Designed miniproteins, single chains. Designs and how they scored, part 17

Each design is a single chain, and the fold is of that chain. pLDDT is the mean over its residues in the fold that is shown.

## One batch from the design tools (miniprotein)

Design m569
Fold by ESMFold2-Fast:
Structure m569 (fold): chain A 68 residues (1-68)
Amino acid sequence: SEKEKLREKIREELDRVAAHYRETGDLAGAVREVQRILDEASKKLTPEELAEVEREIGARLDEVMAAL
């Protein structure tokens, strides 16, 4: 489904952001990219769907940050 594809793409983008941060130490760049991902997701979904995606993004980001 569209929602499942979006979730997978969000995870992949967050993985790339985390990898770039680990390599460069560019925290400002990492924050900017996460904000961009959230902004783009917010424009494509209903409020209920957005809340679910935001929860998934938050959980995924927490996992990545815990691994740092």
Scores: mean pLDDT 71

Design m570
Fold by ESMFold2-Fast:
Structure m570 (fold): chain A 65 residues (1-65)
Amino acid sequence: MKEEIDRLVEEAERSLAAGDYETALQKYLEAMRLADKVDISTEEAMRIVAGVLRAIGDLIDAELA
């Protein structure tokens, strides 16, 4: 399970780097859903939250541009 969360975060980060903000947001949200069912560190949780906020910001910028 934690390995799956780590994989989803890595996929989300790659999608952000590629400019695919919607896919990145989807991957981060799925990681958060799994994290709710598994004990993860506060640092891991904050990393996921920061990723979600960044992806949302990038999506808003793309939509409003």
Scores: mean pLDDT 77

Design m571
Fold by ESMFold2-Fast:
Structure m571 (fold): chain A 97 residues (1-97)
Amino acid sequence: PVEIALTSHPKLAALSELFAPLSEEEIEEIAKKLLKEREEEKKNTKIEERVEYAKEKAEEKGLSEELKEQILKLVKEHGLSFEEIDELVERAEELQK
């Protein structure tokens, strides 16, 4: 059902790697949101800009060095958009609380 959508969407793969497995309902909700956001993301944005954005957001949220390194790795490996980075950082902050 949702397993194919999960493996085809880089943001969902990144969330699964960083956090505990999500429920099927949560996965469907996130997948729908991410697919819509991707349409609005700039094409050809250099990965360095996204990495810098992720670093800045992680620092703003006071994330641990371990979480920051994981987020930067996921941004580089999956080519996450700015919106996807915001979601990932926000989720990491909630787990750190």
Scores: mean pLDDT 67

Design m572
Fold by ESMFold2-Fast:
Structure m572 (fold): chain A 71 residues (1-71)
Amino acid sequence: SDTARHGAGAAAYAAAGDGELGRRYAEKSAQMDKGGPNGIKNVEGAAEAARKAGHEEAAEQAREGGLKGGG
């Protein structure tokens, strides 16, 4: 799904430390699911992937994107 594809992109960019691209992809994933559980799960997955990679700022940006897209 488009929500899952954007969620996967968010996780990949966030884990690589690209906070801006991670944020944009998280925003689109949440927007496509209109703040539903799949979009939220994808944003949380992206933030977790970023934290595991040591990119706390990218994790925060992914969450901000998710909030913006879900509202």
Scores: mean pLDDT 79

Design m573
Fold by ESMFold2-Fast:
Structure m573 (fold): chain A 87 residues (1-87)
Amino acid sequence: SADEELKKKLLEVAEFILEEAEKQDLPESVLERLRELYEELKKETDIEKAEKLTLEMMTLAADAFSRIAGKEASDALMEKVQEIMRK
């Protein structure tokens, strides 16, 4: 179904964000929150709530990347997220 394909893409985005956050050595508090959101996303069966969880992860990661690595690094992260969503 379309919802199953979307959920798969949301999980791929979340996994990518976590991997990049770990590589960037984001603060442990940010990493812990991203991991919590990812665990919630895996269990979420409502697609609208799954989208909101993924958006929260994207917003948190983009903000943290911008503060630590600068706006260009945050923009690059978000470009790759958009590439996943276009699949």
Scores: mean pLDDT 87

Design m574
Fold by ESMFold2-Fast:
Parts: sequence; C-alpha cells; structure tokens
Structure m574 (fold): chain A 93 residues (1-93)
Amino acid sequence: SMLDQLIAGFQQTVDNIMSLLSPETQKKVKELVDKIIQALKDGDKEAAEKYMDELIKLVTEAIKTELSPRQAVIAGMLLMGASATVLIAIRLI
C-alpha cells in the first residue's frame, strides 16, 4: 500500500539520522519511531502527531548538543523529510 511505502521511507530516513546520534539517543529515537509506525497502522492520527512532535524535539536537541555543524545540517534536512513523510501518512489514514 502507499502507507507501507511511506512507513518504509520514514524508517530509512530516520535510520540515516540515527547513524549520527549517540547510542542513548538512538534507543529513544527507535522507541518513538515504533510508536509512530504503530499509530499510523492503527489509524491513530492524534498518537502519530504526538509521537512525531516528541521525535522532532528529541532530534532537535541532539542537533544542538551532540552533532558537528556539518552533521547538524544533514540531520536537519533529514528530519524535515521524515516530518513531511509522516504528515502525508497521517493525511492518508
């Protein structure tokens, strides 16, 4: 389905972000990603939006505290792409 393709694209984009993050932050990101994917599969728009907002806040903090300037630019662009993908997925459910 189109939703399955969007979920796959979201997972791939977040995996690229995770490659730049500490193991501790990666664990928290994975937990939020799993919650977002489950909410999308369940048709729970409110939960998907809530967990996506938490993911944006977590990754934005990591950009400020963990990443070099070059890594921060890459992570920021990837985060925008991941956010757009989830918003489109929410509109489909």
Scores: mean pLDDT 89

Design m575
Fold by ESMFold2-Fast:
Order: sequence, then structure tokens, then C-alpha cells
Structure m575 (fold): chain A 73 residues (1-73)
Amino acid sequence: MEVVSPKPLSEEQLKELEKESKEIAREYGLEAEVSRDEEGRAVVRLSSTDPALPEERLREAAKRVAEKLKKLA
């Protein structure tokens, strides 16, 4: 599952997002990768190596990441 920022982020905002996204992912037993797209927007990829993990858990983690993005932008 991917969460994309609505606006390009600065390097400081990206570092904060990476820190917060990894903390959220750890809480949910997920992995988080943070990168930039061609427009400079942050792309947060949330994934699980556990096939038994409910999709609802991924959606809850993605919602928390989206709320953090809303505060940074």
C-alpha cells in the first residue's frame, strides 16, 4: 500500500515523514519505505511479509501516515 504526499516536500519534511512512518509501521508490524516521485512528492510504501496480516491493518497504518503528511504540508 502506498501513500503519496499531495505536495512536494522539503528534505527536512521528508526526514520527519520517514521517521514517523517507520514508527507507525513498527507499531503495526509493517515495513515502511520512503522515497520521492518525479514531482518531488513523498511516497510511503507500507508492506507486510506476513500473508495472514489483515488488510484493515495496512489501511489503518496508511491512514495514520496520511494524517502525519497532512500536518507536515
Scores: mean pLDDT 78

Design m576
Fold by ESMFold2-Fast:
Structure m576 (fold): chain A 95 residues (1-95)
Amino acid sequence: MTLQQQVEIVADSVNFILDLVGKEIPEVRATLEAMKKKIEQAVKNKDVDEVIALIRELQKFIEEALTEKGKDGKAAIVRLQLDAMIKKLEEAKKA
């Protein structure tokens, strides 16, 4: 599997998580859609570092948004899932 294929799979996984968060918190949906567009552009540019940075920014935003709604358990799960995706990209970049 190429680095680009791994980046595309991670981007698809992130998009799936964003769709779930947008259903839980409809008021942040516009922000999530804007972040999806930035991630898609970074993927097309083959900028793995920008993809990682955008996922980290997104992780912080989602954790704060879910915690504000009292969904601390879901915030923890999303954080762990996004951490795993970031780690996968960092490892793939080194290979």
Scores: mean pLDDT 84

Design m577
Fold by ESMFold2-Fast:
Structure m577 (fold): chain A 61 residues (1-61)
Amino acid sequence: SEEEIAALKKALEANPNDTNARLRLAALLPNKDLAVAEAKKVLETNPNNAVAQTIIAAKNA
């Protein structure tokens, strides 16, 4: 939902290292490029994050 996306963006403004919030945002974003960009930010700090890798694969399918 748009409300959840807005809330997650606010959470990330307060805590940019909130990996769970960033992954949830990536999963919910309807635009594939924006969703992949958020998942890739997680992989920059944790390259073995399976959830981020799964989101990227799903959005690029």
Scores: mean pLDDT 83

Design m578
Fold by ESMFold2-Fast:
Structure m578 (fold): chain A 110 residues (1-110)
Amino acid sequence: MREELVKRAMQIIEIIDSYNLKDIAKELLKELDYEPTEEDLEEFLKEVEKLLGANESQKEQLKKYFESLPEELKELLGKMQKAIREDPEKAKKLLEKAIEKIKEYQKKLL
């Protein structure tokens, strides 16, 4: 359950970053009423490392990827990790909403 939410959040962030979907990122940030902390982002990174069974080389690559993300996406990941921990039902609904928004955005870019 928590694993699926972390995996889906990672996938959504990769799509947002790849297509530069800043408007979607900003809207998701507004729906998350959590104060982001650096510890939440570190917790998310550790959860991703565990999901992948990451070796030292893969952990270094993941760390570099997270460090390379725009500040807005780092904040979004921290807030999502807090939501996954404190209200997983809200996290699930928000991730589903993000997927719908991404699909609508892709249709408009077409």
Scores: mean pLDDT 78

Design m579
Fold by ESMFold2-Fast:
Structure m579 (fold): chain A 90 residues (1-90)
Amino acid sequence: SEDLIKCVSDVLDANKEKVMTVLNLTEDQYNKLKESLISEIQSKNLTANASKDQINSLVDNALKDAKITLSEDKKTTLVQLVEMALKSCP
């Protein structure tokens, strides 16, 4: 839904500095990743009830679309952030 997309976007932006620092991303990379994540959530019609496998697939697709390569530890952090955002949003 539009409300879910706005909420997830706001959660990501509230964590922007932490995400950029932890994942070692530039602002341009962060913006591309955010757009790709939002696009994947919209295309897959994901909700707060999304499974761990669905969130992992979402993150993998978003990283590929944004042309960002992360270590497994950094990818796990991003997956946890996306899961938290989805579960915190209506």
Scores: mean pLDDT 83

Design m580
Fold by ESMFold2-Fast:
Structure m580 (fold): chain A 90 residues (1-90)
Amino acid sequence: SDEVRAVIREYVQKAYDLLLKRDVDGALASLDEGRKRVLAIDPSAGELVAGAVYDLAVFLKAMGMTEEADALFKWAAERFPDTLYGKRAA
């Protein structure tokens, strides 16, 4: 839904801003908050959350932010092991 996509964009953007400040722990906490809010709206939206975080991790890796990217791949794999993108992140 448009509401789910808007919430995902908000928390992915917040995580990205924190990662630019090298606040990895803050970024992961923001993603955990966003995950809880998205799944409260739509329990089936796990694939959308995993995909958005995976895409951010790929972008960060392309920018040379390898440690930050690895943290996001690990987060997606651990939080969404049954999704296509969670499995791809593992």
Scores: mean pLDDT 89

Design m581
Fold by ESMFold2-Fast:
Structure m581 (fold): chain A 59 residues (1-59)
Amino acid sequence: MSPEAWAELERAIAELSALAAERGRVSLDEARALADRMKNPEARQHMLALVDNAAADRA
């Protein structure tokens, strides 16, 4: 993954972590919405894969 894609993914994960700390939880819909806002296609693909894995673990 490019350094730009990695940096965007790290920022997205930090944003979700901050929301979880503030609210006690983050929904999968909120994580998907964040992925949809991502500009880098590699970072977006990796975020969607993380969301899909989290959904499978929660099912």
Scores: mean pLDDT 76

Design m582
Fold by ESMFold2-Fast:
Structure m582 (fold): chain A 69 residues (1-69)
Amino acid sequence: SDEKIIEENRPFWRELLKTVVFGDPEMSDEELQRALDELALEIVTYLLKKRGKSEEEAEEVFRKSVAAA
């Protein structure tokens, strides 16, 4: 399954993300997760603003979604 392929290659993908996307191969997995969460928030905010939502409304939607998870 796709999930199994992702899981088996998870260490490799984490190292690629650290090195290629964030430019810091020495960052911890926790720092990587925080950076990915920040990137996800920026993407969601961008998409919601593009659909005519304010930045404050975008943050509220994201915050409520995270709290519901």
Scores: mean pLDDT 69

Design m583
Fold by ESMFold2-Fast:
Structure m583 (fold): chain A 87 residues (1-87)
Amino acid sequence: AAKVEQIRTAGGAGSARLLEDVKKGGQVRVPIPGLKKGDEVTGAAVSPDGTLVAAGWGKAISDDEALITLNRDAKKGDVVGASAVVS
């Protein structure tokens, strides 16, 4: 998974800043409190100016962390936000 800096967490949602460039198909770990391992999560990468860069999808790998796969290239400094899918 790509190197990240944790920014914030809230129940069912979290975000992390990319510390390196991530290519399409690359994976990012995002801290999200209140998960269950195997929960579906969705996310997005946003540049520092608020522009949507990439969409992401993944699953919880633990009760407090998700692994998100990005559908497009993202750059160092971009923020990946993610949340649990409620069904």
Scores: mean pLDDT 80

Design m584
Fold by ESMFold2-Fast:
Order: C-alpha cells, then sequence, then structure tokens
Structure m584 (fold): chain A 70 residues (1-70)
C-alpha cells in the first residue's frame, strides 16, 4: 500500500499504521477516502503521543488525498 509506505517514511510506528489502516478499512470507504481516513487516524494518534511534527505531516497528506478525491 502506498499509504502504508508513506506513513513508514514519515516515521509512524508499525503498530499505529496497522491500527489506522484497520480502522479505515472497517468504514467501507472508496480507496482514496479510505487512505485519507487512515492518515487522519494516524495523525490523531501521533498528536496524542506528543509527536506534533509527524501529526501535521500526516494531516497535510490526508488533505492532499481528499482534494484528489473531490
Amino acid sequence: SETRELMRRLGVPEEVIDQALAFADSLGLPPLVRDAAALSVASDLAERAGDLETAERLRQEAERLLAEAA
């Protein structure tokens, strides 16, 4: 998955990537919207963990995918 590789590149822990993707997959969304949802969940988890820089980067990527889906 391109979204999984992007999250790895941004330094997101594998456990967080798995949780974000599993949650997004449970929603039954179209692929681009699903990937944006996964990035948004990963951003929220990073923010709660205190990694504000990673959270902001993930949020920007989610917004980019949502713009492409619109």
Scores: mean pLDDT 81

Design m585
Fold by ESMFold2-Fast:
Structure m585 (fold): chain A 64 residues (1-64)
Amino acid sequence: SPELEERRKRVDELLEKALEHIYTSDDEAEYNRLKEEIVKAAPDERTAKAYLTLLDSAREVVKS
C-alpha cells in the first residue's frame, strides 16, 4: 500500500540519520530521541526491533 511504502521510506530516512549521528556525535539524548522516532515510524514491531538492534550494535563498535 502507498501508506506502508511511505512508512518504509520514513523509517529508512530515520535509520540513516541515526547512523550518521553515531559517527558524528556523542549526544546521547539526541540518539535516544532518534530511536524513539524509529519505533514510532516503523511499519511493524519486527522492523523497529531489527533497526534498533542494528543501531545499538553499530554504536558499540564505533564507540569501542
Scores: mean pLDDT 83

Design m586
Fold by ESMFold2-Fast:
Structure m586 (fold): chain A 81 residues (1-81)
Amino acid sequence: KEELLEKAKKYIELARESVDIGDARTGAAAAVLASKYLMEANPELKEKAQELMDRARQHAGDVDAVREIIDEVEKLLEEAK
């Protein structure tokens, strides 16, 4: 569980770094991976994580949308602890 949360945190960091340089697609992909690790760490979050993954895929070309999704994934990380 702790290892999965650490992986999720690293992908959230990668997602933020990616959108800060304008790479929304890499940011979205990292947000999807972070959400996947969060749902594996805490199955109760599966529905929220799946919604965030779907939104990240749908809005992968939109930097502002991906930033909002990353903020929600970060909140989900706090819920998973």
Scores: mean pLDDT 83

Design m587
Fold by ESMFold2-Fast:
Structure m587 (fold): chain A 71 residues (1-71)
Amino acid sequence: MEEAERLVEQGREHEEQGSQKLFEGDLVGAGEHFEQASEHYRRASELTGDERLRRRGEQLRRASEYLRGLA
């Protein structure tokens, strides 16, 4: 399913950007990217029924909330 594959790809790109922002000390930017990654994985999970993608999205959402609370 091309749409789900693209959503997973976009989610990974946002995870990488979020990690880079953390390295730079940009907690707000990191949180925003992890929130975007979470949303992409959630949508991919809805299309595929893949529980791993759902869990990954939830982990990233929690990480985003935590980082935004620190900023």
Scores: mean pLDDT 85

Design m588
Fold by ESMFold2-Fast:
Structure m588 (fold): chain A 84 residues (1-84)
Amino acid sequence: MEEIEREILGLMLETLGELSSLGYMEVAEETVAQMSLLFSQRYPEIKRALETVGPEKAEEIARQTIEQMRALRDQTLAAVKAEL
């Protein structure tokens, strides 16, 4: 799980950095907040899987969550770049 946490943090920092470098700090903060909310909503499922099925299933759910966060980042970046 520590590796998953680092990947999530890395994705959030990358998103914040890229959007803020384009001058969209408020959008960057909002996007990272949405990513945090998405993870917090999925965390009970991840925790349950870890406690019942095992770390492999918990990691699978966490990876799916990371993919949703990546999609949100990509959509936000595309929208911002289209406005430039």
Scores: mean pLDDT 81

Design m589
Fold by ESMFold2-Fast:
Structure m589 (fold): chain A 64 residues (1-64)
Amino acid sequence: SKEEAAKKGIEGAKKSKSATAVAAAAYDLRQFGAVSEEGARRAIEAAYAGDWEKGVEELEKGVL
């Protein structure tokens, strides 16, 4: 389900502690419709700034 995909993707990003993993999760979860476009965009912006923790927070806020 989309909810399960969001949970696993976000947990993976948290475990990686990597901005690259956050960006990858944001693209994947947005494509799957598990997170909002706005949430994914904000997460990617945080990832580009090197802030993986903020990226994870934005993904969590964007869960549909």
Scores: mean pLDDT 84

Design m590
Fold by ESMFold2-Fast:
Structure m590 (fold): chain A 74 residues (1-74)
Amino acid sequence: MELDEEAFRRAARKLGVEPTEELFEELVEEVRRRGLTDEQLFELYRAAVAAGDERAAWYYAALLSALSLEKERA
């Protein structure tokens, strides 16, 4: 769990936002609303990294870490 929580905090700070419980809930809800799977999020993250889009890469990293953190909390 420490790695997922640390990854979430790092990604949130890179995006200029506080890694709050409210942010965590919002990101989890966004993934559910968009119907994205872990595989799709990972592909979007990989594409952002390949394109050099740092902001998009950190955004998808935040979504991935939030999903991992939620799964571990269950």
Scores: mean pLDDT 77

Design m591
Fold by ESMFold2-Fast:
Structure m591 (fold): chain A 77 residues (1-77)
Amino acid sequence: SHLEAALIMLRGGLLPVAADELREYAEEHSLEEFEAHAERIAAAVPRDQIDLALEVLRGKLPEGYFEALARELRRRA
């Protein structure tokens, strides 16, 4: 699945390709479904990559999806 691929890529520091996989997942799933996984997605981002992830994901995800994930990322920072 796009979500599982994104999680593997995030843990590996491959942010641009992970963001593309998350965008594909977001296009196939509602905001509510995406929000259910936001904490899990944020947890896959290495702490030293959080600022870079916020920058990359802002350009790739629809606004509401980005804000749901950004909230969880900022809680870990």
Scores: mean pLDDT 87

Design m592
Fold by ESMFold2-Fast:
Structure m592 (fold): chain A 91 residues (1-91)
Amino acid sequence: MKLSPEVLELEIELALEKMAVAVSELMIKTGKEEDLKEAVRTLEEVVKRLEELAKRARELGDEKLAREAEEEAERARELVRRAREKLEELE
């Protein structure tokens, strides 16, 4: 199948966002207040970018890529919840 340049760009963006989510999960595991705050900030931005990526993927007709982006956005939201719970425990 011919891969469009636009789809390839979105696949690269998704891979970079997945890496940012994985790094943020490691930061959350440290339990340090500064690391938790940075992880929340990073993950909230990642969620917004993944939602926009899913929208763009659907506009290009790539439902699989859109679903993968939505699944990563849900994972990022869950990590934000976990980080916020840990921050509340430090208060």
Scores: mean pLDDT 85

Design m593
Fold by ESMFold2-Fast:
Structure m593 (fold): chain A 88 residues (1-88)
Amino acid sequence: SNVPSLEEILEMAEEYIKQGKYTLAAELLLGVYIRLAQQGDEEARRKIPDLIKLVADMTTRPPSEAEKEYIRKQLEEARRLVAKQKAA
């Protein structure tokens, strides 16, 4: 399988945010947290349920400004967790 790196997925999520494609960015961030959780990151695992709900809520409607801000914050959090895993 040609599986992109976590860093490549985060770069794609940032590009989607820059393009205003917040739902696609949230879906990529959910994928990052799932992969981190599968690798033993308990903090990433705890973020999954709220992000599943957010993605589901955004699938049929445009995101609110509060949801866009939350997605931007989740990008920075995901970057921190990926960096932490690489340092371990």
Scores: mean pLDDT 86

Design m594
Fold by ESMFold2-Fast:
Structure m594 (fold): chain A 89 residues (1-89)
Amino acid sequence: MKYEEESKKKIEEGKKYLEKGDFDKAFEKLKEAGYYSLMSMMYGNFEGSEKNFDEIIKEVEKLGKKFEDYKKQVENLRKLARHYSDLAK
């Protein structure tokens, strides 16, 4: 699905900024990734969204304590994606 692919692309862009030490740009890209993953979930792609939220959480954790509130928000979205995926079984 296009939103899942866009989320993955933004995660990779965020990783590249992290490697360069540009934490503010890395965070901007990871927020965009979160938005596309949320859109993917709203269109019924719960499994892809859970996976993308997990990757976003791991990358945001590398940014440090300043971004922990956003990490918690994405953790809640990951739990929601898992919950709806489980209900569909």
Scores: mean pLDDT 83

Design m595
Fold by ESMFold2-Fast:
Structure m595 (fold): chain A 93 residues (1-93)
Amino acid sequence: SQVAEELELLARSLRLIEPTSSNPELVREAADALEKAAEYLKQGDLKGALEYIEKAIEILKEAYKKSTGSEKVALETDISILEDIKKEVEKKL
């Protein structure tokens, strides 16, 4: 699935920034949620995927509010991508 691959790439990106993040626990939780969402998509469970995409968006919004500088810009981009992915998954329900 193209969407599952995009979620896995976002999770990998988050894991790369986790050690230098202002909020490493939130970044880790978001990456974990995205990996679970990708797994549900691979299984054809769109509702399960949507639940974890929504969870990741809320966690990243919290991290965004607590971040500054280049991290804040990166998180804003990731949130925007996830909101687009959420809309794509919702259209398939």
Scores: mean pLDDT 89

Design m596
Fold by ESMFold2-Fast:
Formats: structure tokens, sequence, C-alpha cells
Structure m596 (fold): chain A 87 residues (1-87)
């Protein structure tokens, strides 16, 4: 279904963002999250363009507000959750 496809796109974006943050690349992490959430919104049609733009800005602001340590801890939690899902 569209909801299942959107959920996979978001999970992949979160995983790629976590990998980028562990490599120290905040810009790449932001780009992965923005692209993933925009694609999920296109698949579901659930958000207006204004709501998508607001979500994108919130993602950018959230990552920019985090310290390097907070970004690493977030990335580690995302990767741990992905490993648990494989078990």
Amino acid sequence: SAEEEAARVVREALLRAAEALLAGDVDAATAHLVAGYRRAAEITGALSQEEVDALVQRIRDALAAMSDEERRKWAEKVLAAAREAEA
C-alpha cells in the first residue's frame, strides 16, 4: 500500500541520515531526511506543500540545534532500532 511504501522510504531516510551523522556529515544527513520525508508526502498525498515546507524547516532546525554528541546518540539509537527489527 501507499502507507507501507511511505513507511519504508522514511525508514531508509532515517538509516542513511544516521550513517551520515556517524561519519560527521550533518549536511548529508539533513539532505537524506528532507528527501525521504518529501517522497513519503508525495506517496501518501496527506500533506499540503506548506505543511511539507514547514516539516522540512523543522528537520533542518532540529539537526542544527543538536550538539555533535546529541547527533551521534540519535544516530546510534536509529541503528540499534534497525538491528532489533532484523532479529
Scores: mean pLDDT 84

Design m597
Fold by ESMFold2-Fast:
Structure m597 (fold): chain A 89 residues (1-89)
Amino acid sequence: SIEDKVREFLRQTSSLAQQLVSLLEQYKKTGDEKYRQQALALIEQMKKLLDELKKEVEKLKPGSLKPSLESGLESAERDLEELKKQVES
């Protein structure tokens, strides 16, 4: 179901966010661009998954779950854009 896909996405983003924090700490300690590049790659992976889910949610008929799912995905999109700005700074 789309709910299962959203749950899986949130699980994956939590795991990837932990990896991102670790990579950013290594970048701050070493200045090595490889960590920054890996962090950017993880953010792009999260964004691709988000785009796919947004397309699936948009195809849902109006119902009680659609606004909640859309709100969650919009929040995740804002968080990913903020993380990207922090990595690019």
Scores: mean pLDDT 78

Design m598
Fold by ESMFold2-Fast:
Structure m598 (fold): chain A 100 residues (1-100)
Amino acid sequence: EEKRKEFLELMNKVDKAVVEGARVTQEAVARLLAEDPSKQPEADALREEFKKTVKEIAELMKKAAEYLRDGNYDEAIKWAEQALKKAQEFLDRARAVLEA
C-alpha cells in the first residue's frame, strides 16, 4: 500500500533525525565544555531542549499511531510530518551550536 510506505518512510526519517540530533547534541556539549567550562548553562540548555523535543516528537508520533490504527493514513502522515519538522528544526539548531 502506497500510503503505508510513505508513512513508514516518514517514521524512518524521524528516527534518523532524532538519532542524529542526539549525536550532534553530545558533540556540541562536549565541544562547548572543552573550550570553556563557563558555557555549562548553554550545554545544559541544549540537552534540556533535546529532551523536550524528543518528548514532543513522541507525543506527535503517538497521535500518528492512533490515526494509523484507525486506518486513516492521511492524518497519520500529517502528524508524522509535524514530528519530522520538529526533529529537523532541532537538528539544525544543534548543528549551528556545534559549528559555532
Scores: mean pLDDT 87

Design m599
Fold by ESMFold2-Fast:
Structure m599 (fold): chain A 72 residues (1-72)
Amino acid sequence: MSEEEFDAEVYLALGEIYLAIGKLLERKNYPKEEVIDAYEKAIELFRKAQELGYKEAPEHIKWAEENLEKVK
């Protein structure tokens, strides 16, 4: 089994950070591409947390996807 560098909780926290960055960039009227990139990174990190068994990750993914859809 390959060693995971971070556990599920760390990936969840990183996803939350990128989600917050995306919201901040959107509020500050940064280029749409930068906002999308931040939300996509959040979704990727939340999916990693889900793969590692974090029960609440699906709700975080849904929230991040809803924010992404508003800017696409």
Scores: mean pLDDT 79

Design m600
Fold by ESMFold2-Fast:
Structure m600 (fold): chain A 79 residues (1-79)
Amino acid sequence: MKELAERIARRLASMGIPEEVLEEIVEKYKPEAEEAYATLSPEEQKKKLAELYERMAEEAERRSEGRDEERERLFEERL
């Protein structure tokens, strides 16, 4: 359970995605991953997790682009 969320976060971090964005995405998808572990067979879990990894990576990229631009603007205005 917890190890899965950490592994997903590590992979997304290696893609250069900000840690705060990773934490939000992990929290969003963590319940679905935990339900998969509780209800699905090991083979189905692996397939479900692979799909979740891909979806999380896409969400992280989209959020990173929007948030990076917003953060840069906020820092420039406050500096």
Scores: mean pLDDT 66

Design m601
Fold by ESMFold2-Fast:
Structure m601 (fold): chain A 55 residues (1-55)
Amino acid sequence: NAAFREVLDYALELLKTKSEEEAFEEVIQKGRELGLTDQQAADAYILARILLPYL
């Protein structure tokens, strides 16, 4: 799913510069713009948090 991957990449970049709370709100908003559900956007955010320490 291209939209999910785009939101995941966006979340990874936001988590480098924003607080977790700000990043989460921005990711949900971006997900809505790309046609994802709030749950799908939240899943991308959680995955980004899990992956970030290994990047």
Scores: mean pLDDT 84

Design m602
Fold by ESMFold2-Fast:
Structure m602 (fold): chain A 59 residues (1-59)
Amino acid sequence: SLEKLKEELEKKIEELNKTSQAYQDAVLRGDQATADELEKKMKELAEEVKRLYDEIKSL
C-alpha cells in the first residue's frame, strides 16, 4: 500500500540522516576506515530512497 511505502521511505531517510551524522563524527575523529564504510552505506541508502520515491510517484 501507499502508506507502507511512505513508512519505508521515512525509515530509510531517518537511517540516511543517522549514517550521515556518524560519517561526520568519523571524519572529525580521523577514522578514515569507518568514514569510507559509512560513505558506501550513505550511497546505498540514497539509492534505496530514490527507488522508493520513484515507486511512490509511479502510483
Scores: mean pLDDT 87

Design m603
Fold by ESMFold2-Fast:
Structure m603 (fold): chain A 97 residues (1-97)
Amino acid sequence: SREELAERLLKLVEAGRAEEAARTLVELLTALDPSLRPMAELVAEELRKALARPELRAETVELVRRFVDELLASTDPERIADILSEFLREIVELLNK
């Protein structure tokens, strides 16, 4: 269901469903590693903020697509943590445009 959660996340982001997308992101990351929950919740808050801004939708979708592709290509916990940290950085940078 990792691939199914990732597909659901992308579709929810494309549809601008901020609350559902945020919850799905946390579910996806905690299914990979429960220790990621605190970071996942922080990233979910920033994703929710980005999805509240319709003018950022196209760029937010692009960031989530790259994030999901990188996440699904990795099984290394350290690499997954790095991917999540980079995604957080990119979302925060997007919000400051």
Scores: mean pLDDT 86

Design m604
Fold by ESMFold2-Fast:
Structure m604 (fold): chain A 57 residues (1-57)
Amino acid sequence: SLLDEIRERQKRIVAEAQRLFDDPSLPEEEKQRRADRIYREMLTLPREASRAIQAEK
């Protein structure tokens, strides 16, 4: 289902964030930019989930 796809994407985003903060080779500025991007994407998930629920009966 579309909701399962959103859940899987959330898991991948969380894994990417964890990998990002665990990488000592990345500059702090780059970590902040990527973390900010991840955070914004996470903020859109509730809205996308709401749309998926409305589309799926």
Scores: mean pLDDT 72

